# Ledger of designs, part 108: designed miniproteins, single chains, continued (2)

Each design is a single chain, and the fold is of that chain. pLDDT is the mean over its residues in the fold that is shown.

## One batch from the design tools (miniprotein)

Design m7985
Fold by ESMFold2-Fast:
Structure m7985 (fold): chain A 57 residues (1-57)
Amino acid sequence: MREEAERLARGILEAGELYGVPREEAEKLAQQALAATTEEQLNAVERQAISLILRHS
């Protein structure tokens, strides 16, 4: 869980920078990934990240 959360948080920040997502929004979502304590919460953050990136791509 922790390792998966760290990978997702890093992915959000890297993809956010590449696709022009506002840094503040990417950082907020990365923090939510790191705060996730269940697989369901982590999957919800991942879906939000994909939607956010697609909106700015």
Scores: mean pLDDT 81

Design m7986
Fold by ESMFold2-Fast:
Structure m7986 (fold): chain A 104 residues (1-104)
Amino acid sequence: MYSKNAAEALLTGGVEVEAKKGDRVIIEGIVPPDAKDGYATGMVVSPDGTVLAQGEAVPAKPGDRVTVEGIAHGPDGKGRAGLVFSDEAGNATAASGATRAEVL
């Protein structure tokens, strides 16, 4: 779930990357201690809040280091890479900037 608060976290934190449509993206980060057991997904978000790339959801627990892989389906551009964490029902619980991001 992409909330305004999740987008704000990605815009103020995370690694800046340039993504082109069709690029593979790899996003790594740490699940916050305040997150719930559930899933992590990765995103690259432009300054205007457009999602440039989104990764597949992976299982995540608080304190885990997670790696999310995805493909850029949005417009070409620069954005910040980050992670959104959700509970097992898919409700967003936390967001953070990525510790590492690569575009291939």
Scores: mean pLDDT 75

Design m7987
Fold by ESMFold2-Fast:
Structure m7987 (fold): chain A 129 residues (1-129)
Amino acid sequence: PPEARELIKRALEAIEQGDLEKAIELLREALRVLEREAERDPEGTLELLGEVVVLASMVIAEAARLKLPHSEEALEEILELAREHGLEEETRRYIEQLKKHGVSINEYVAEAERLILRARELARRLAQR
């Protein structure tokens, strides 16, 4: 379907820009369109469901890459260094921002996994017709 194809294209652009939140929303919208159009265009829907799975997998890979600088060990090292220079208050605020970002990354992975499962379930149902 043309609407789903445009949403998938925008999702890829969002992933390339590192905007995982936008990529997830666009993939979720694309999947809703594909669920509505599935009975009218099963073949075109199956092709685009494959694209959704690929892009959701790319979100998971990018999320894994982004988690590395937010490890608990790295945050502890930053806090230790800040204590030596009397910057505990400023560093604590920075750590809270990094923790919020880490929580969002985990949520992006969970949402991407849910999108993959939904896409595979729809593909399985269409393959039976």
Scores: mean pLDDT 76

Design m7988
Fold by ESMFold2-Fast:
Structure m7988 (fold): chain A 57 residues (1-57)
Amino acid sequence: GRAEAERLLAEAERALAEGRVDEALKLVGQSFQAGRGDPALQLRALALAGRATEARR
């Protein structure tokens, strides 16, 4: 649900800040699934995925 999606997004942001790019991308995917039907959460997940992809190059 929404609370789980927000928790997963927070964990993904932490993983990305720590340089764990692959883990961040996995957590973003899980957040996207948990937050289905919430456009704000969907956009946040996509933005974080973009930042993680840039970090990976």
Scores: mean pLDDT 79

Design m7989
Fold by ESMFold2-Fast:
Structure m7989 (fold): chain A 61 residues (1-61)
Amino acid sequence: MSDEEAVKAAEEAAKKKAEELGATDAKVTVTSSNVRASGNAPLEDLLEIEKTGWETLQKAK
């Protein structure tokens, strides 16, 4: 899978998790080697969003 497709899949998964957790103010940044979640949301929610995106990114590569 291309890096672009992997990034897109990870971004989608992270956004879906953010919506599921109600962290609508969370900002997700995905690159080919990193996933970051930031914003005015509980730290535990931000970490879960980041973890979900990272796991998707690793599986997609």
Scores: mean pLDDT 77

Design m7991
Fold by ESMFold2-Fast:
Structure m7991 (fold): chain A 77 residues (1-77)
Amino acid sequence: SNSDQARRLIRQGSRLLAQGRYDEAIRLFRQAARLARDDPRLRSRAYGLLGVGYRRQGRTDESQRWFRLARQYYDLS
């Protein structure tokens, strides 16, 4: 399912985050968020991980926007 694929991408992206491969992790989290369109909780998790990725790159404004979206979608679930 799309949710299963999104969860696999989140696991892969999280490993890339741990390795400092932030751009690659961000790409996978964006793909996971698109696949989790019908799953607000999973989409929120992907958005939160996008926030972490951007924060680790020092991209504070982008990070804050993604954390705000993560919270919004968490509240919908």
Scores: mean pLDDT 90

Design m7992
Fold by ESMFold2-Fast:
Structure m7992 (fold): chain A 91 residues (1-91)
Amino acid sequence: MDIENVKKAEEVAVRLLETGTLRDGAIGAQAVAEAALQVGDEKSAEKAREIARTLQAGAERGISPEDARELNARAKEEVRKIAEEVIKKLE
């Protein structure tokens, strides 16, 4: 059950980070943070929240579309790594 919820949060986050804005990416990273927290992984939840805050700050500063895409691309790799670490702890 818990592993499936983390996998679903990762799928949503990756889609938002690939197709959306920085604010969409922040929503995706926050979903992974909430899924990690629900399974008791506070450290992974905090890492995902930090990614969400970074994306939100970029959106508020109005960074260029090119910089925004690059930031979302880096966040996608970090979010995937966080989700994989959470899943490993549940197996």
Scores: mean pLDDT 85

Design m7993
Fold by ESMFold2-Fast:
Structure m7993 (fold): chain A 55 residues (1-55)
Amino acid sequence: SMAARRARLSATMIEVDERDPEATDLALESAKQSKDPEIREMGEAAEAAIAAARA
């Protein structure tokens, strides 16, 4: 399901953010600028998950 794909991506991005937050922020911005709305939605979900993990 798309929800499962978003959850896996968010978990992976949190792990990447712990190693390289600058690369993570760049990847999130690229995803949010994607022409594919599914990729944009996944990027927004990952951004929210990372923000929650950082708080």
Scores: mean pLDDT 77

Design m7994
Fold by ESMFold2-Fast:
Structure m7994 (fold): chain A 67 residues (1-67)
Amino acid sequence: DPSEEFIEAVRRAVEELTGVRLSREEAELLAKVGLGQAPGSALDALARRLGVSAEDLERAIVRAIVS
């Protein structure tokens, strides 16, 4: 499972890049995608649900990893 620190880093990166605030469950799902623990299709589904691009969510994951 992703660490609390990584989940929070992903949540902050998404908010900074898109202005969208993730729920705890959404941030954890995206963190799992970043760790290879969830499929990329989950990222596509989340992007569609949030009304943001999948590319922006991928950028948020990269930012959270290198922060």
Scores: mean pLDDT 85

Design m7995
Fold by ESMFold2-Fast:
Structure m7995 (fold): chain A 99 residues (1-99)
Amino acid sequence: SVAEKLVGKEFEYNGSEKETAEKAAKEAAEEALKALGIDDEISSVEATELPSKTETVKLYSFVVKFKSGYEAVGFIEVEGNKATVVGLFVFDANGNILG
């Protein structure tokens, strides 16, 4: 599945933890669509911090929307400038899960 390829993938960026989560969500979503053979353009990226028991590791939920109605939804853990994909699902415009 697409999740099997991207869960555990690490990204590293400069900026805030929220900016790191948003950039990682964008990259993971684009790679997920490419793995499904879908060519589409991002319309929006949203990353939301979730409650965490540790001060050093932040958990974010994300939603990346594409112009043709595809959505990538998942979770990212951020530690400093490093983001790790923890969960990922891709949906079509009708809400069906893909790969």
Scores: mean pLDDT 85

Design m7996
Fold by ESMFold2-Fast:
Structure m7996 (fold): chain A 82 residues (1-82)
Amino acid sequence: MSKEEVLKRLAELEKEAMEIYIEAVKNNAPKETLEKLDKLRAEMNELIAEIVELLKNGAPQEEIEKKLEKVKKLVEEMKKLV
């Protein structure tokens, strides 16, 4: 996967996570659900920052792909909450 493909995939995942949060707010989700979504989003943002740093440093593609898969799993967990 190229650097551009990784960044494009991250942008798509960030957009999806935001859309999930907007839907939860629209549906008057309980405070507990919103707090769980906030925690998952915080973890996702930390992983995204790590991926960006790895890309800047020319880290192995396998390490980048592994972290990208973790971001994808967090978005899937967010989907299950709404």
Scores: mean pLDDT 86

Design m7997
Fold by ESMFold2-Fast:
Parts: C-alpha cells; sequence; structure tokens
Structure m7997 (fold): chain A 58 residues (1-58)
C-alpha cells in the first residue's frame, strides 16, 4: 500500500481506539511518527486526527 493509504487507515483505526493495529500498520509501511504527522497534514486531517495517528505511531 502507499504511505498515504497507510496513514488514512491508521487514522481510522486510531479514532476507533484500535491503537495497536494502527501502530502495526505504520511500522509495516516504514512510517515514523514525524512522517505520519506530515502525511496526515498534507491529506487535510484535523489537528485531533493528526494527534491520534502520531500517538499510535509512538
Amino acid sequence: MSKEEAVRRAVELALAGRFEEARALLEEAGITPAEALEIARKLGFSRRERLAVVLAAL
């Protein structure tokens, strides 16, 4: 999957409280917390959604 697709799926999982699955997806895609934040910003996610995906990636 693309990094953008991985970030979109990780945001959905994190918002559903599925943080372990979101983390696993980001790790599989080789996405760091900083990269996840930048990609989420470019995709137009809200501040809350960006924080959720960064917390999942940590």
Scores: mean pLDDT 81

Design m7998
Fold by ESMFold2-Fast:
Structure m7998 (fold): chain A 56 residues (1-56)
Amino acid sequence: SLKEDFNDTLKERVGKELPKEASLEEAFEIYQKEAGLDEEAKKELKEKIKLWLERE
């Protein structure tokens, strides 16, 4: 669900999406690679990744 939330935000904000099997590391790399994102999109993706890292 956290992975899907990240993917939904990524699709909404930048028109890109993660492969179904993408790892957390791949998601984080995509976030960093898309450094050209506006502040709002960065904030949303960053929060989604933080929630994903807070496993449990």
Scores: mean pLDDT 67

Design m7999
Fold by ESMFold2-Fast:
Structure m7999 (fold): chain A 78 residues (1-78)
Amino acid sequence: EKIKELEERIKKDPNDAEAWYELGLEYEKRGELEKAIEYYEKAYEISLKQGKPNEKALENLIKLSVKELEEAVNKVLS
């Protein structure tokens, strides 16, 4: 339900940075990390363009990027 609601918000206003951020959260909860990263990136880009940076979106982008890098490094060094 919440994902459908957020998708409808974005259809009406594709510059709704908060809706993009919340979509990122929903997909992160589902383990769809690639989509979560894309939505967080979109949320941050739009919020930055609007002069109201979404710091939570940036924090989550950094968190997921660090996790991805840590896993990649551990696989290479194993």
Scores: mean pLDDT 80

Design m8000
Fold by ESMFold2-Fast:
Structure m8000 (fold): chain A 58 residues (1-58)
Amino acid sequence: DIKKKIIEEAKKLIKENKDLSVEEQNELLAKKFGEELQKLSVDEAQEVTAAIIQEANK
């Protein structure tokens, strides 16, 4: 379940890097998961991206 793994890993990355700015957290997410997102379907990639952005912005 690659979608679930990406979401959980991204949330952990954000929690571990709360001392960084939102922009810096987003850069880490893009660098870490950009290629993984390309392996998902369009719907799955959008869902994962939305979940990651929501976690980063709260």
Scores: mean pLDDT 72

